Designed miniproteins, single chains, continued (4). Designs and how they scored, part 86

Each design is a single chain, and the fold is of that chain. pLDDT is the mean over its residues in the fold that is shown.

## One batch from the design tools (miniprotein)

Design m14976
Fold by ESMFold2-Fast:
Structure m14976 (fold): chain A 74 residues (1-74)
Amino acid sequence: MSPLEQLREQALQHARALAEQIAKHPSILPQVADRLREEAKRLEGTGPLGRLAGEALQLAADLLEEQARAQAAA
C-alpha cells in the first residue's frame, strides 16, 4: 500500500467523522455543507495534498446534505 493511499483513506474517515459530528446540529447543516464545498474548491488548487483534502471535504459536504434530506423526509 502506498503512503498516499493510506493518507487518502484516513482523510475520508476524518471527513465522515466530521460529518457525523456536525449532523448533531441539524439547523446549520446546509450552511456548513456550503462552506465545506467552498473550502474544497479552494484546496483543490493547492496541489496533490490539497486535492486529497478537497476530496475529503466534498465527501463531508455530501454526507451532510444526505443527513439534511433524510431529516426533511422523516
Scores: mean pLDDT 73

Design m14977
Fold by ESMFold2-Fast:
Structure m14977 (fold): chain A 70 residues (1-70)
Amino acid sequence: MAEQILREEVENIIKGLEAIKPAVSKENLLISMQVAQRRIRELGRELGVPQAVIDQLIQELEDEVEKILS
């Protein structure tokens, strides 16, 4: 299902950001998050995922990155 594909992409992005954190600066991690947010918005629209779900998944990404940076 379209929503499931988008959720799996977000989970993969979060895992990728966690994995690279030891090797990159906080600034580079934030840039990677911004690129990921754009990718999630584009993919969500391409898949026809409701905007409310896209917004929720972007918020979940932001919350997880905040935890990673804390």
Scores: mean pLDDT 82

Design m14978
Fold by ESMFold2-Fast:
Structure m14978 (fold): chain A 116 residues (1-116)
Amino acid sequence: DAEVDAKLREGLRRLRDDLEALYNKTGNEAYRLFAEAYAALLAGDAEAALALFERAADLALAEAERKAAASDDPDKDAKLAELRALLAALLELFRRLAAGDLEAKREFIKMMEESL
């Protein structure tokens, strides 16, 4: 579906650009790897996109776990569990997008429209 593919590409471009901007401001490697994952998906390199997304998610989780270990926040374990669940759901959606799943493309577009 040409309309769905056009909206998907626009959403992926926005995420790539926003993540590149966040990396430039923060130096956080997870943002760079997420941006590269979306860029690879835009280029049609599904294998590279998935590998980069998995690495980015692992780095984001490791940093959150390190921050939680140093934190006195009583909700830190619940927040970590929420982040793990979110990253797992996003990784599964990304795998489906990389496979060309039309319903995943629609779900992603809806999420982008609701989150902007």
Scores: mean pLDDT 83

Design m14979
Fold by ESMFold2-Fast:
Structure m14979 (fold): chain A 86 residues (1-86)
Amino acid sequence: SLPEASLEEVEKLVKDWIKKLKEAFERMKNATPEEQKKLLKEVLDDIRFYQSDFRITREQLEKVPEFPELEKLVMKAFIEYQILEN
């Protein structure tokens, strides 16, 4: 079993994920649909992997002021990925 992440670590990860998602969306502006799909998948897979491995809880995430911004960006990325896949 992995130890629970500290709130400081969770805050840093949330900010890093927001940055990565914003950078991915900027790169998508000049990318082909195939490249856009790959960029979105890589960021979404990274976020999912860290949530699983570090045992980051929803309660810890909700204590981070930037968490609502992250949720909006993740939802946007998921929707964009589904559109590109279909």
Scores: mean pLDDT 79

Design m14980
Fold by ESMFold2-Fast:
Structure m14980 (fold): chain A 64 residues (1-64)
Amino acid sequence: GLLTPEELDREARVTLLIIQAAIAKKYGDLEGAIEAYQRLVDELPEDSPEAKWAREEIEKLKAE
């Protein structure tokens, strides 16, 4: 079936947050990268693979 407007809006936000985190990491903005991944976790269901990945990325960044 087609995605709902709410699902499309969420997908757009998820994509933008992933891009924001990648840019922040590339330029050494660790705080900005953690913020973006935390917002990604907040936007996704707790059991999603993407939320799990984002949590793992936060832990890696905090370990630096």
Scores: mean pLDDT 78

Design m14981
Fold by ESMFold2-Fast:
Structure m14981 (fold): chain A 78 residues (1-78)
Amino acid sequence: ALTPEQKAALEEKIKELEEKLLKTPASDTAARALIYAQLAGAYTLLGNTTKADEARTKAIELGADAETIAKGEIEGAK
């Protein structure tokens, strides 16, 4: 299980990623896909599988390949 400090850090990271997504133009599909991949990684580590799956699906819809998704998820979990 995550410590309270680890949960707080992940929740703050998710907040920063969501803010970054809001600031990213809808036309920048590559940047948006990478942010969604990072959100999937952060949500996976937090144990929110539903939100992780939603974010991963969105990254795929935006054209991310398997390598980009994997790299984003690793980065999101840090």
Scores: mean pLDDT 84

Design m14982
Fold by ESMFold2-Fast:
Structure m14982 (fold): chain A 63 residues (1-63)
Amino acid sequence: SMPRVRTFRVEVEEVGASEQDVLERTEKRMFEVFRLGTAEVVDVRRESRDGVHRIVVTLRVLL
């Protein structure tokens, strides 16, 4: 039987008029989550419409 570990879902969402700024903020927040422990990226959604850029990253943190 595999040991069961508690997991938490963390969602990082950044929105802005600058694609580069949105990318940089998303990366910074992801690094902060990775520092909490073992984390894996479950999903990445990117959308750019009408000059607005959005990135949503879903992570699972294992404790």
Scores: mean pLDDT 79

Design m14983
Fold by ESMFold2-Fast:
Structure m14983 (fold): chain A 75 residues (1-75)
Amino acid sequence: SELEELKRRAEELLEEIREAIKKGNYDQAKKLIGELREVIGEIVRLAKEQGDREALAFATELAIELGKAQQEVKA
């Protein structure tokens, strides 16, 4: 339940980041990127504690998407 709530929040944050970037709101995107980074860290900690390999894979994919978003707002 906690892990599923974090996964849902991560997906919502990623969508908001993409919307902010699309609108050129890079300051907002940077703040949301920071929030998503924290949520990914929480998912990784819980997934390791539970031995949940699927959740670890999900977090890895999110980290890749986060890296792409960071590159777009890097300037």
Scores: mean pLDDT 86

Design m14984
Fold by ESMFold2-Fast:
Structure m14984 (fold): chain A 101 residues (1-101)
Amino acid sequence: MELASKLSQYFNSIRDKEKTRELLNKVMDEFSEEAKELLKKMDEIIKGKKLSGEAIARLIGVILRSALDISMAKVLNMPEEVIEKIKKETIEELKKIVEEA
């Protein structure tokens, strides 16, 4: 939800299509690294637990959303505190999904 709204607001504010494309390419490069890191954290959290396909789908959704949010924050040169907050909130959301599954 928040990612789609944030991206929509961002792209609607940009008049230069080339700058938008350049920013998107940078975000996609960062996304791959951030997604891999969050997948490793997910593997640690689910260690030894048998989860439903529904629970796994929710975990993957959180990872993809958060990886994009972190990548966007990095490309927009946001403070490290903001990036750390997104990471902490993501880990807590993953833990909550696993505990509720």
Scores: mean pLDDT 78

Design m14985
Fold by ESMFold2-Fast:
Structure m14985 (fold): chain A 58 residues (1-58)
Amino acid sequence: SSSEDTQLARYQAVREISERLERGEEEAEAVVKVGDVTVTGKLSKEGGSVKVEGGTGG
């Protein structure tokens, strides 16, 4: 289901961002695609945002 793809993509994006921040990066961004779901995560030490895009426009 699309919800499973969304959860997996979010998990992978968070992992990539966390690894980069742990290595001393000031800001990290990851783009992960699972099925028809694309997750773009951006995070810095001051805060972050996560954007989720499905295969359908609004």
Scores: mean pLDDT 73

Design m14986
Fold by ESMFold2-Fast:
Structure m14986 (fold): chain A 78 residues (1-78)
Amino acid sequence: TLTDDQAQRLFQQGLQHFQQGLRHLQSGDFDSAIRHFQRAIDDFDRVIQSGSRLRDQALRQQMDVATYQVAAAVRRVF
């Protein structure tokens, strides 16, 4: 179980990875984008599993990241 401070730090880390993934996606570096999106998903998953008050917000962010990851993966193979 994470403390509120630990959950908040992980949530912010997930947001930073998501932002980095978006920057790589914008530059056409799909492999780096996918890697950063995976890291964001992992960070948000840890927040969700902790039972934190941020659980619902983390789940919403994780779903958004997954959508961008699918888009990046599709573009990578074309």
Scores: mean pLDDT 87

Design m14987
Fold by ESMFold2-Fast:
Structure m14987 (fold): chain A 93 residues (1-93)
Amino acid sequence: MSLSDPEIQAEIGDALVEIAIAIATHLDPRVVSTEAVGEALSPKPSPVHEYRVTARGEGAEEAVREIEEWLNRVAKQAYPDYPDARVILRGEL
């Protein structure tokens, strides 16, 4: 199997976004937990990842916004063939 296969590239993109949310959750002390909201709710070719983010304390709402902006930059790199790929964070404060 070739790494240039579009199906494999989409799976790599999925893995990169999952790694990115795990990194953000571990490194930002304002974030308590993150949970995936079901399976991808939007059909490909425009993958959409939704996460529930539990955040608390000073700047919790800012943390959710900053992480969402960063993850959407990651998504653009992770899915070069899917310009509408995005990550949506649902803040639980």
Scores: mean pLDDT 73

Design m14988
Fold by ESMFold2-Fast:
Structure m14988 (fold): chain A 75 residues (1-75)
Amino acid sequence: SAAETVLDHLAAALGLPRPPAEHRRAVVDRALELAGLSRSALDDPVATAQRLVQHFAANPAHLAELRAFAEATLG
């Protein structure tokens, strides 16, 4: 899925923890929000994943917020 493609890239490039299946959409939505992207960006999940990786590499405060959100989904 688009969400899995995005999360796989974020995990591989930035060490983001993998959320359980029921929370993957919420984590992707949070990543898009922090990067200022709309959900329509997921129409091209690979390009969006690469853009998100670049954004979070350049914005460590946003990466920390995303990581905390993803960690909270692990229960």
Scores: mean pLDDT 86

Design m14989
Fold by ESMFold2-Fast:
Structure m14989 (fold): chain A 67 residues (1-67)
Amino acid sequence: EKLSFEEMKKALKLIVKAYNENNPDKNYTLSDEAIEKIFEESGGDLQKAAELVMEKLENSEDGVIEA
């Protein structure tokens, strides 16, 4: 399924929120630039975008996920 940018933005922010609720010590934020890059790299595929977000969350050195 291919999502619009607005649908992707909502979905990715919800994924990050859920991750933060389960990992309160991390408290990550996802920048609009990161969402745009993930959207372009995933081609609008939510599953691929979710995998990219989770990889960035696990490998991030700080509390902000940027492009």
Scores: mean pLDDT 74

Design m14990
Fold by ESMFold2-Fast:
Structure m14990 (fold): chain A 65 residues (1-65)
Amino acid sequence: SSSQERLKRELVEEALRKLAQLDPSDRAGISEVLRELAKKLSEKGFSNEEIGLALQEVADERARS
């Protein structure tokens, strides 16, 4: 649904903002942000496939920056 798509986008954008505050070498901090994103998406009822796509979207957006 459009509300689920909006929620996914908001959670992805929140994760991207948190990642922007971290040093690129902070592997533990980066891993924690990605795990938190996956947990939040899972708790909101997103499938494992949809969670995987959201994590890939975060990786793609960071690569463009």
Scores: mean pLDDT 83

Design m14991
Fold by ESMFold2-Fast:
Parts: C-alpha cells; structure tokens; sequence
Structure m14991 (fold): chain A 84 residues (1-84)
C-alpha cells in the first residue's frame, strides 16, 4: 500500500519534472517520501523501500538544481521499483 502510493506520487513528480515544473515536482516528491518513510517505519531493513528513498532523494536534489531530465529518469526508475 505505502510503496504503491509512493509510486503514484513518483510518477506525478516525474511528469512535473519533464515539464520543468519545479514546485509541482517538489510537492509530489515530498508526498512520495512521506509514504516511503511509512514503509521503512514498518521495517527499517526493507532494502527496496530504502533504495527507492535514496533514488527519490537524489532526484529531489536534481530538481532543486534544475537537472529536470536526470531527475525525471531517476523518478521513473524509482516508481517502477515501488510498483513491484
């Protein structure tokens, strides 16, 4: 459930990043991070949830720095992992 919700927000963040919409991308990224953290709180050894968090965090830095293309590609990957 939590990772599935995170994947929905990561997909929205990727679309916003592709459009150069920094504020919308950051908003969806923060929502995705909230759901990823809820999953990690259940089991901090969840390797998949931690990998998705790391990728999402790197993408957030990318969006803040204006690397929208790199961020969007990483967010698409993270969303795909979260859907598994």
Amino acid sequence: ENLKKAAEYLDQAAKAAEQGDRETAISYLNKAIDYINKEIEKDDMNTLANAVLIATSIALVGVRKGDYKGAAELLKWAAEQAKA
Scores: mean pLDDT 84

Design m14992
Fold by ESMFold2-Fast:
Structure m14992 (fold): chain A 70 residues (1-70)
Amino acid sequence: SLEEEVKEFKEKAIEALKNKDYQGLLDIAREAARKGTPEFVKLAQAIARALRVYVEEKDLEKAIEIINSL
């Protein structure tokens, strides 16, 4: 289902953040954006915001919360 696919992408994005895998995180965001549904577009935007927060503020917890708040 769409809900399960979104959940799987959220889990992959959080794992990439925890592992400092910025390239993997960007690939996940691009794949989500390519799906073109509103839910996946919002996820791609949330991932971009989470990465910015983590890079600028070094706050992993806040970055994860941005993805989870979706």
Scores: mean pLDDT 85

Design m14993
Fold by ESMFold2-Fast:
Structure m14993 (fold): chain A 94 residues (1-94)
Amino acid sequence: GKEERAIELLRQALEAARKMIEAVEAGDVIRAIGLALDALGLLLEAEMLGVTNPLIQEAKDLILEAVRAALRGDLEKAKEAVKKAEEILEKLTA
């Protein structure tokens, strides 16, 4: 049903977050931003299916913080923020 589709979207967002960590570690800011947009889009689709969990908003805020940090060249802060978002998404998909 809608719950299974939402969990699939959250798992896809988790994979995007993991790839975003790899991009940040490689210093590829453009790829990291693209992956952040993918993750945010997937999280918005999950919310549209009726998944209301404050942890989804926290994950979105952390991904946006990572984008802002990466744009400033603060790759360590960007990586920290994405890793926190990854941990939240792992809990939501467990």
Scores: mean pLDDT 89

Design m14994
Fold by ESMFold2-Fast:
Structure m14994 (fold): chain A 76 residues (1-76)
Amino acid sequence: PPLPPRNTLENLRAGYRAARETFGDRIVGVEVKEGKIVVTYETASGSVHTDVIDTSKMEVSIEEVLKLYEELRAED
């Protein structure tokens, strides 16, 4: 059978979990703005930063990525 397409959600999950284990980054906010997902993180040093995820260039819906980050936030 053909190889399944690259799982963008699994790659995002694995990347976040690795950063959390290595750097202590925590998701403190997840929201949708202008059709993009805005994720707010607190670093181990107590600083806050924001990442913007544009799903229009991904093989996943905004709803799938939003659910992923909400689940990751709830796991902590």
Scores: mean pLDDT 72

Design m14995
Fold by ESMFold2-Fast:
Structure m14995 (fold): chain A 69 residues (1-69)
Amino acid sequence: MLPVEDALHGKMKVDPEELLPEEEQIERIRRLMKEGKYLAAVLYAASALTVRPSERFRELLDEAQARLD
């Protein structure tokens, strides 16, 4: 059951750690994927892509999302 809250465009998707430098965010996403935490990797990549529309984040997001399914 989905509780009442901002989950689409609220502040829930972004936090200070999500605003880390691009390279650190990429490293974190890679680490999550290495551990098999594809859902967390998707979340990180999606948040990072929203702030910085880099192809690297898009590639990681797509890869993790494909694994998630």
Scores: mean pLDDT 68

Design m14996
Fold by ESMFold2-Fast:
Structure m14996 (fold): chain A 89 residues (1-89)
Amino acid sequence: SMMERYEEAYEILRELQETYNRLRAEHPDAPDEELLERAIRETGEKFGIEPETIRELIEELVSGKRPELVAYIEERVEREAAEVEAALA
């Protein structure tokens, strides 16, 4: 279903962001491009997908080709943040 595909894309992008943030913290002087390529590779290995597929997803989001997916991701991020805050209160 469309919602299942949106959730999968969200999970991939979430893992990518977390991996990138970790690598950035570990290697503060490294070029962003190097860290992004490594994060894409590691995320691809975890999900069993090609790095090129993740890169294409990023390019589609950045180019505005997937506004519905962007809206889904934004709502999902806000919902998870609220759930984490509620659990910590």
Scores: mean pLDDT 82

Design m14997
Fold by ESMFold2-Fast:
Structure m14997 (fold): chain A 58 residues (1-58)
Amino acid sequence: DEVLKYAIAILKYAQENGIKVEDLTVEQTKEAIERYLGKKVSDAEARRALELAKSYAK
């Protein structure tokens, strides 16, 4: 499941930058996915992955 890989990348990015997942922007989410997975994603894909990451971080 690619969305799960994106969620894991987002959680890693949040931890390394000392940012709460709930405070991440869509732009930071896209940066996280590109940084760890080398993939460019749309705003819609980034938003979906961010919501999944938030569900794991509660």
Scores: mean pLDDT 82

Design m14998
Fold by ESMFold2-Fast:
Structure m14998 (fold): chain A 81 residues (1-81)
Amino acid sequence: SDLIKEAYEQMVRIASQNDARASTRAIIRIMERLVSQIEDPSIARTLRRGIRRAREYERQGRYRDALMVLMTTMNEILKKS
């Protein structure tokens, strides 16, 4: 899906910035918006699991781990779409 690819490209640009906390928050927002636009229940479920796991790392101040989970989740979705 072009929508998923465009979201991933935006996330890569954000993740390249030197503020892991701000990048994590911005990327979660992009993925939450993407969930609202995806009609495939399997893709939406994978996105929701990734967001939930990343938020748990964010609560612990583990922003680099959160970013890794978010990027891994998007790579899984890109391989399926």
Scores: mean pLDDT 85

Design m14999
Fold by ESMFold2-Fast:
Structure m14999 (fold): chain A 72 residues (1-72)
Amino acid sequence: DPELEALREKYHEEIRKFLVEQGVPEEEADVLADRVIEAVYQNRHLFESEEELKEFALKVAKLAAQDYLSRR
């Protein structure tokens, strides 16, 4: 998974920090950041720019944080 690994190296920390700021505990934020990266990877063919990729990642992260906080 060279493309998945590249996405983790480039974006995982940024997404994790965003999730923590949304109210997700640090340990759970790490796991949810992995899931966000996986969602980005599954949809990678839909992005024409890094900006679109980041917008999608933050949108998915926000939804994941909201789902986590509402269902736990």
Scores: mean pLDDT 82

Design m15000
Fold by ESMFold2-Fast:
Structure m15000 (fold): chain A 82 residues (1-82)
Amino acid sequence: MYVLTLVIKVDPEKKEEFIKEVKELAEKLGAKSVEIKQLDETTLEITVEFEDEEKLLEFARELRKLLKKYGAEVLSSEVKVL
């Protein structure tokens, strides 16, 4: 199992739309779980779990496009293999 955890800054006005697209992307790629925690008004912690490394890598590529679309900044990223 592969777990990706990201801490991301995003514009508060775009935050709900960004969260929706991240969840839709994770569901489309067959994520086992997706958890998004709001740490403050501009900061989100995103945790996504995949059984398949290829699907995790595809999620990471597509997420990078969403980050660019929303002008979101990555503060930290971690990948764990369980």
Scores: mean pLDDT 85

Design m15001
Fold by ESMFold2-Fast:
Structure m15001 (fold): chain A 75 residues (1-75)
Amino acid sequence: MEKLEEAVKKILELMEKDPERALAYMAALIKAMDPSGKYLTEEDLELLKKYPDVKAEAIPGVSPLEFIQALLDYP
């Protein structure tokens, strides 16, 4: 899945430059894939408020759990 791999790479790149913004982008992706916010913490919600310009599109065919697993499995 090219979109999933692209999102993971973007997060890792942002982690080196702006870790807080990288976390906001992760939260935005999870929110887009699960609007209920079940997988978001209070800290994730505060990051989204702090970085309202950080937007993400849901990745077609990818669940929030699959996205989290891809982040953990990144070499």
Scores: mean pLDDT 75

Design m15002
Fold by ESMFold2-Fast:
Structure m15002 (fold): chain A 85 residues (1-85)
Amino acid sequence: SAKQFRIEVAKKALEELLKVLPPDVAAEVEKITTKPIEEGTSLAPEDVERLQALLTPVAEALSEEQKKELEEFWEKLKKEVEAKL
């Protein structure tokens, strides 16, 4: 149950992140993260480095609307996690 809950939370977080990324970046991020999230495993160090390289310029380029939508989703997800405790 705890493992399934962690996987579900991670999937929701990934889905929200993918919405704010350019399609090409979103596809690469999804490719790197899907299997670890589905399996509940940690990312390999090389995959973490690839994600940082992909996400750093995108994070700097996010619009205020995209940042607000992401923040609102993370707050909603946080409340959902707290409700499960």
Scores: mean pLDDT 69

Design m15003
Fold by ESMFold2-Fast:
Order: C-alpha cells, then structure tokens, then sequence
Structure m15003 (fold): chain A 61 residues (1-61)
C-alpha cells in the first residue's frame, strides 16, 4: 500500500546522499560516475516514486 511505498522510498533516500540524488536529476557524467549499486538504487527510487504517484491518483477515485 501507499505507506509501504513511502517507507521503502525513505529507506532508499536514507541510503543515498543529497549529492547522489542531485546527480540523478542532472543525468549524464555525474550519474554515470556513481557505482552501479548506487545507480540501481536511484533507478529503483524513481520507479517506486512513480508507483506511489499512481497509487495516490487511484486513491483519489
């Protein structure tokens, strides 16, 4: 449910630094300079945020 997704997002954000999160927003050299594990976590975070947005949209109806 929405609360589980929020918890998972918070856990991923806590494992990433603000600088790493900002690198994903820029995309390119800064993002590619990150280790593969960090890149995978940033992609997973983006996917989970998208799923949360879908769940919140459904809950409006």
Amino acid sequence: MVETLKTEIQQLEAELTPEELEASRTIGAAFRALPEEKQKKLVELDVKRGLLDIQEAVDKF
Scores: mean pLDDT 72

Design m15004
Fold by ESMFold2-Fast:
Structure m15004 (fold): chain A 72 residues (1-72)
Amino acid sequence: MEEIIEQIKKLNEQAKKAKTLDEFKAILEQVYKLTSQLSQEQVDSLSEEQKQTLSDIAQELAKKGKELAAKE
C-alpha cells in the first residue's frame, strides 16, 4: 500500500509538469491502474494522513486537468 501511494505522489509531480492534455491523460491512466490494485478494504484501512494525501492529489489532478482542457 505505501509503495502505491508513493508512486501516486510521483505521478502527481509528473502531472504538474504536463504541458498537454494528452500527456496528462497518460499520467491519469497510470494513476487509475495503480488505484485499481487497491481493494476497498485496503482503501478503508488507510490512515487519515494517507487519505488526506490522496484527496489533495485528486484535487490537484482535477485542477490541472481543467486548466489543460481549457487550453485544448
Scores: mean pLDDT 78

Design m15005
Fold by ESMFold2-Fast:
Structure m15005 (fold): chain A 117 residues (1-117)
Amino acid sequence: MSREELEEEIEHALILMGASVVALAASRVTPDTPRSDLLSLLRFAALNLRRIAEIAAQGRESPALAAARDTLVASIARVRDLSTDPTIRKLADQIIANADDVKKLDELISQIDKLLE
């Protein structure tokens, strides 16, 4: 295995782990979950979606990465549905709508970063 192949395998494993962490965190979300925690969860989910979208654009998407995307989208939808915050709901909807758009995900991540400051 080349260094490049190993780095790619590690990145894929980290994305799959990230999707699992997001799903677990989303399963624990309640209406009382702090806004900063919801923003951090959406940010981490968006970063993972962005990387899956980049890999897909390179023609390298696997069924496992597609399943990870579906898990991330479902987790974001859960955050949206449980949140009473219009900003959280709107951000979640925009991330879902743009799950395959790297540029739009970068813009949304930047918006979340500003809200966390």
Scores: mean pLDDT 87

Design m15006
Fold by ESMFold2-Fast:
Structure m15006 (fold): chain A 84 residues (1-84)
Amino acid sequence: SRADEIIERMRELLKEMEEIVKEIKEDPNASVRQKILADFHLLSVSSTLWLLEKNPDLPLETKERMLRTVEEVLEWLKKLKEEI
């Protein structure tokens, strides 16, 4: 179903975010602020995925918006990494 595709896509995005956050946290040129922001955004996405998996009855439109927000967070994290 489309709902299952959204969950699978969010899992893929979360995995990519975990890799980027690890790179930011291991980079000696990254500031403490950049490392904290990276962790905060990763936690926010993990929480969003948990909420989505716990609430199968969420409207499909809501799930689509959550996916778009997670995609925007990934793009933000990529830009943050490029600033280092």
Scores: mean pLDDT 87

Design m15007
Fold by ESMFold2-Fast:
Structure m15007 (fold): chain A 75 residues (1-75)
Amino acid sequence: AAAALAQAKAALQAGDYEKAIEYAEKTLADPSATDEQKAGAYFLLSIAYAKLGKDEEAAEYLAKAQALADAIAAR
């Protein structure tokens, strides 16, 4: 989880938005991923999709990231 999230962030910084999406999705698929790591993955997906001009997908993932962040804050 942590390694995949770090790779997603590195790919995003390199401008490789497709790899950023792939690694963020791997983070979400990892059953050991924390809620904080999943929220981070959703934020990275939102940014990557926005950079690719996929505004609808970007908005969806941003909403998922925010909902998870709010759930974490309420604990």
Scores: mean pLDDT 81

Design m15008
Fold by ESMFold2-Fast:
Structure m15008 (fold): chain A 68 residues (1-68)
Amino acid sequence: YPLASEEDMREISRAVWLTLIRNGVPLEEILEDALKSSRETQFDTIEALREAGHLEAAERLERELGRP
């Protein structure tokens, strides 16, 4: 159950992913780790990729998750 608001939890998750992306972790590793994560974390990763300007990587991950 919530230790903080859902919004706060999302911001923390997104900030962690954004830090990894901005520190030069390869996008393929980010995508692989995201695909192994919960759906919630996967959406946070998509937002972090968009915020970092990696729109194609964000769209790729979104397609893998969103289906069809």
Scores: mean pLDDT 75

Design m15009
Fold by ESMFold2-Fast:
Structure m15009 (fold): chain A 111 residues (1-111)
Amino acid sequence: LLNSGIKLFNNNDYSNAISLYKKAIAVSPSALLYNNLGIAYFNLKDYSNAISQFNKAIALDPANVLAYINLGIAYFKLGNKANAISNFKKALALDPANVLAANNLKYINNL
């Protein structure tokens, strides 16, 4: 009962966030806004739309390490391990000390 209520609230919150990010993007697009919009879609388990938004973030900022990590996680959720690995490697190429990218790459390689 409590879990169903929390899940419904979270879905409404992410849908509201999507609406707000889309309005912000219409005024002033940025890599940060596209990345945040992608995260909102990801939390709704809409991985295809999440991937589309992360790619738009990367198009505006090709050095966006976080967008590559998020893109890798989204591809992994879709079962596309090859694209997940490729994006984590890209994140590590941009930031070799990135613990999040390194841990995700190690995890997927050990499956």
Scores: mean pLDDT 83

Design m15010
Fold by ESMFold2-Fast:
Order: sequence, then structure tokens, then C-alpha cells
Structure m15010 (fold): chain A 74 residues (1-74)
Amino acid sequence: MPVIEELEVEYEYTDPGVSPLDSSVTARITRHYADGRVEETVINRLPDVSRNSQVVQDRLRAAVEEMRRSQEAA
């Protein structure tokens, strides 16, 4: 199975003008594999509207770690 060589994460606000309670943050995770393949994973509707939120960072870290472990286990 191809191993992930590089991860890139980008934050995107869906509705930056909407109420904080209704806003969502989308995270795009791009995976570059050792064999040259590139895959993108999109995590929609993160529970925090702030790009710098610890909650958003914790969810991204957990998702990235899960992806890493999945690749190592495969």
C-alpha cells in the first residue's frame, strides 16, 4: 500500500459573514504518496468557526494521526 510522504492542510470558511453559531470551517487535507499519487480529503462542518481554535486543531490532529496510523497498519 502506498505510504503517505507529505500532508498539506488548508482551512476554508463556508460562510464568513454568517453568525458564529451557524458558520463552519472546512479543512482540506492533501496526501502525497511515495508512489506519486495525490489524494484530497475534505472535513466539512468542523465544530468551531475560528481557524486558530484549539478544537479545530485537535480535530485535524486526530484526523491526520488516524490517516497516518491507517497507512502504517496497511
Scores: mean pLDDT 59

Design m15011
Fold by ESMFold2-Fast:
Structure m15011 (fold): chain A 74 residues (1-74)
Amino acid sequence: ASAATLKAILISELKKNNVSDAAIAKADAEINKLASVSDPAALLDTVAKAVIAAFPADADAIKTAAVNAAIALA
């Protein structure tokens, strides 16, 4: 999958789980740093951890969104 596809799926799942707009913007920025998507699951885990570190109040919602995004990409 392309970085754009991974971003679209993850952002959609974050929105479904009522993650804050600021946390969603952080996820978008983290994915935009990626040159390629060779391992979508590992990249989703890396992005989720970075967003949770910045927005710990949204941790459970972000974890749920990342798991759902990984399932959608499988």
Scores: mean pLDDT 79

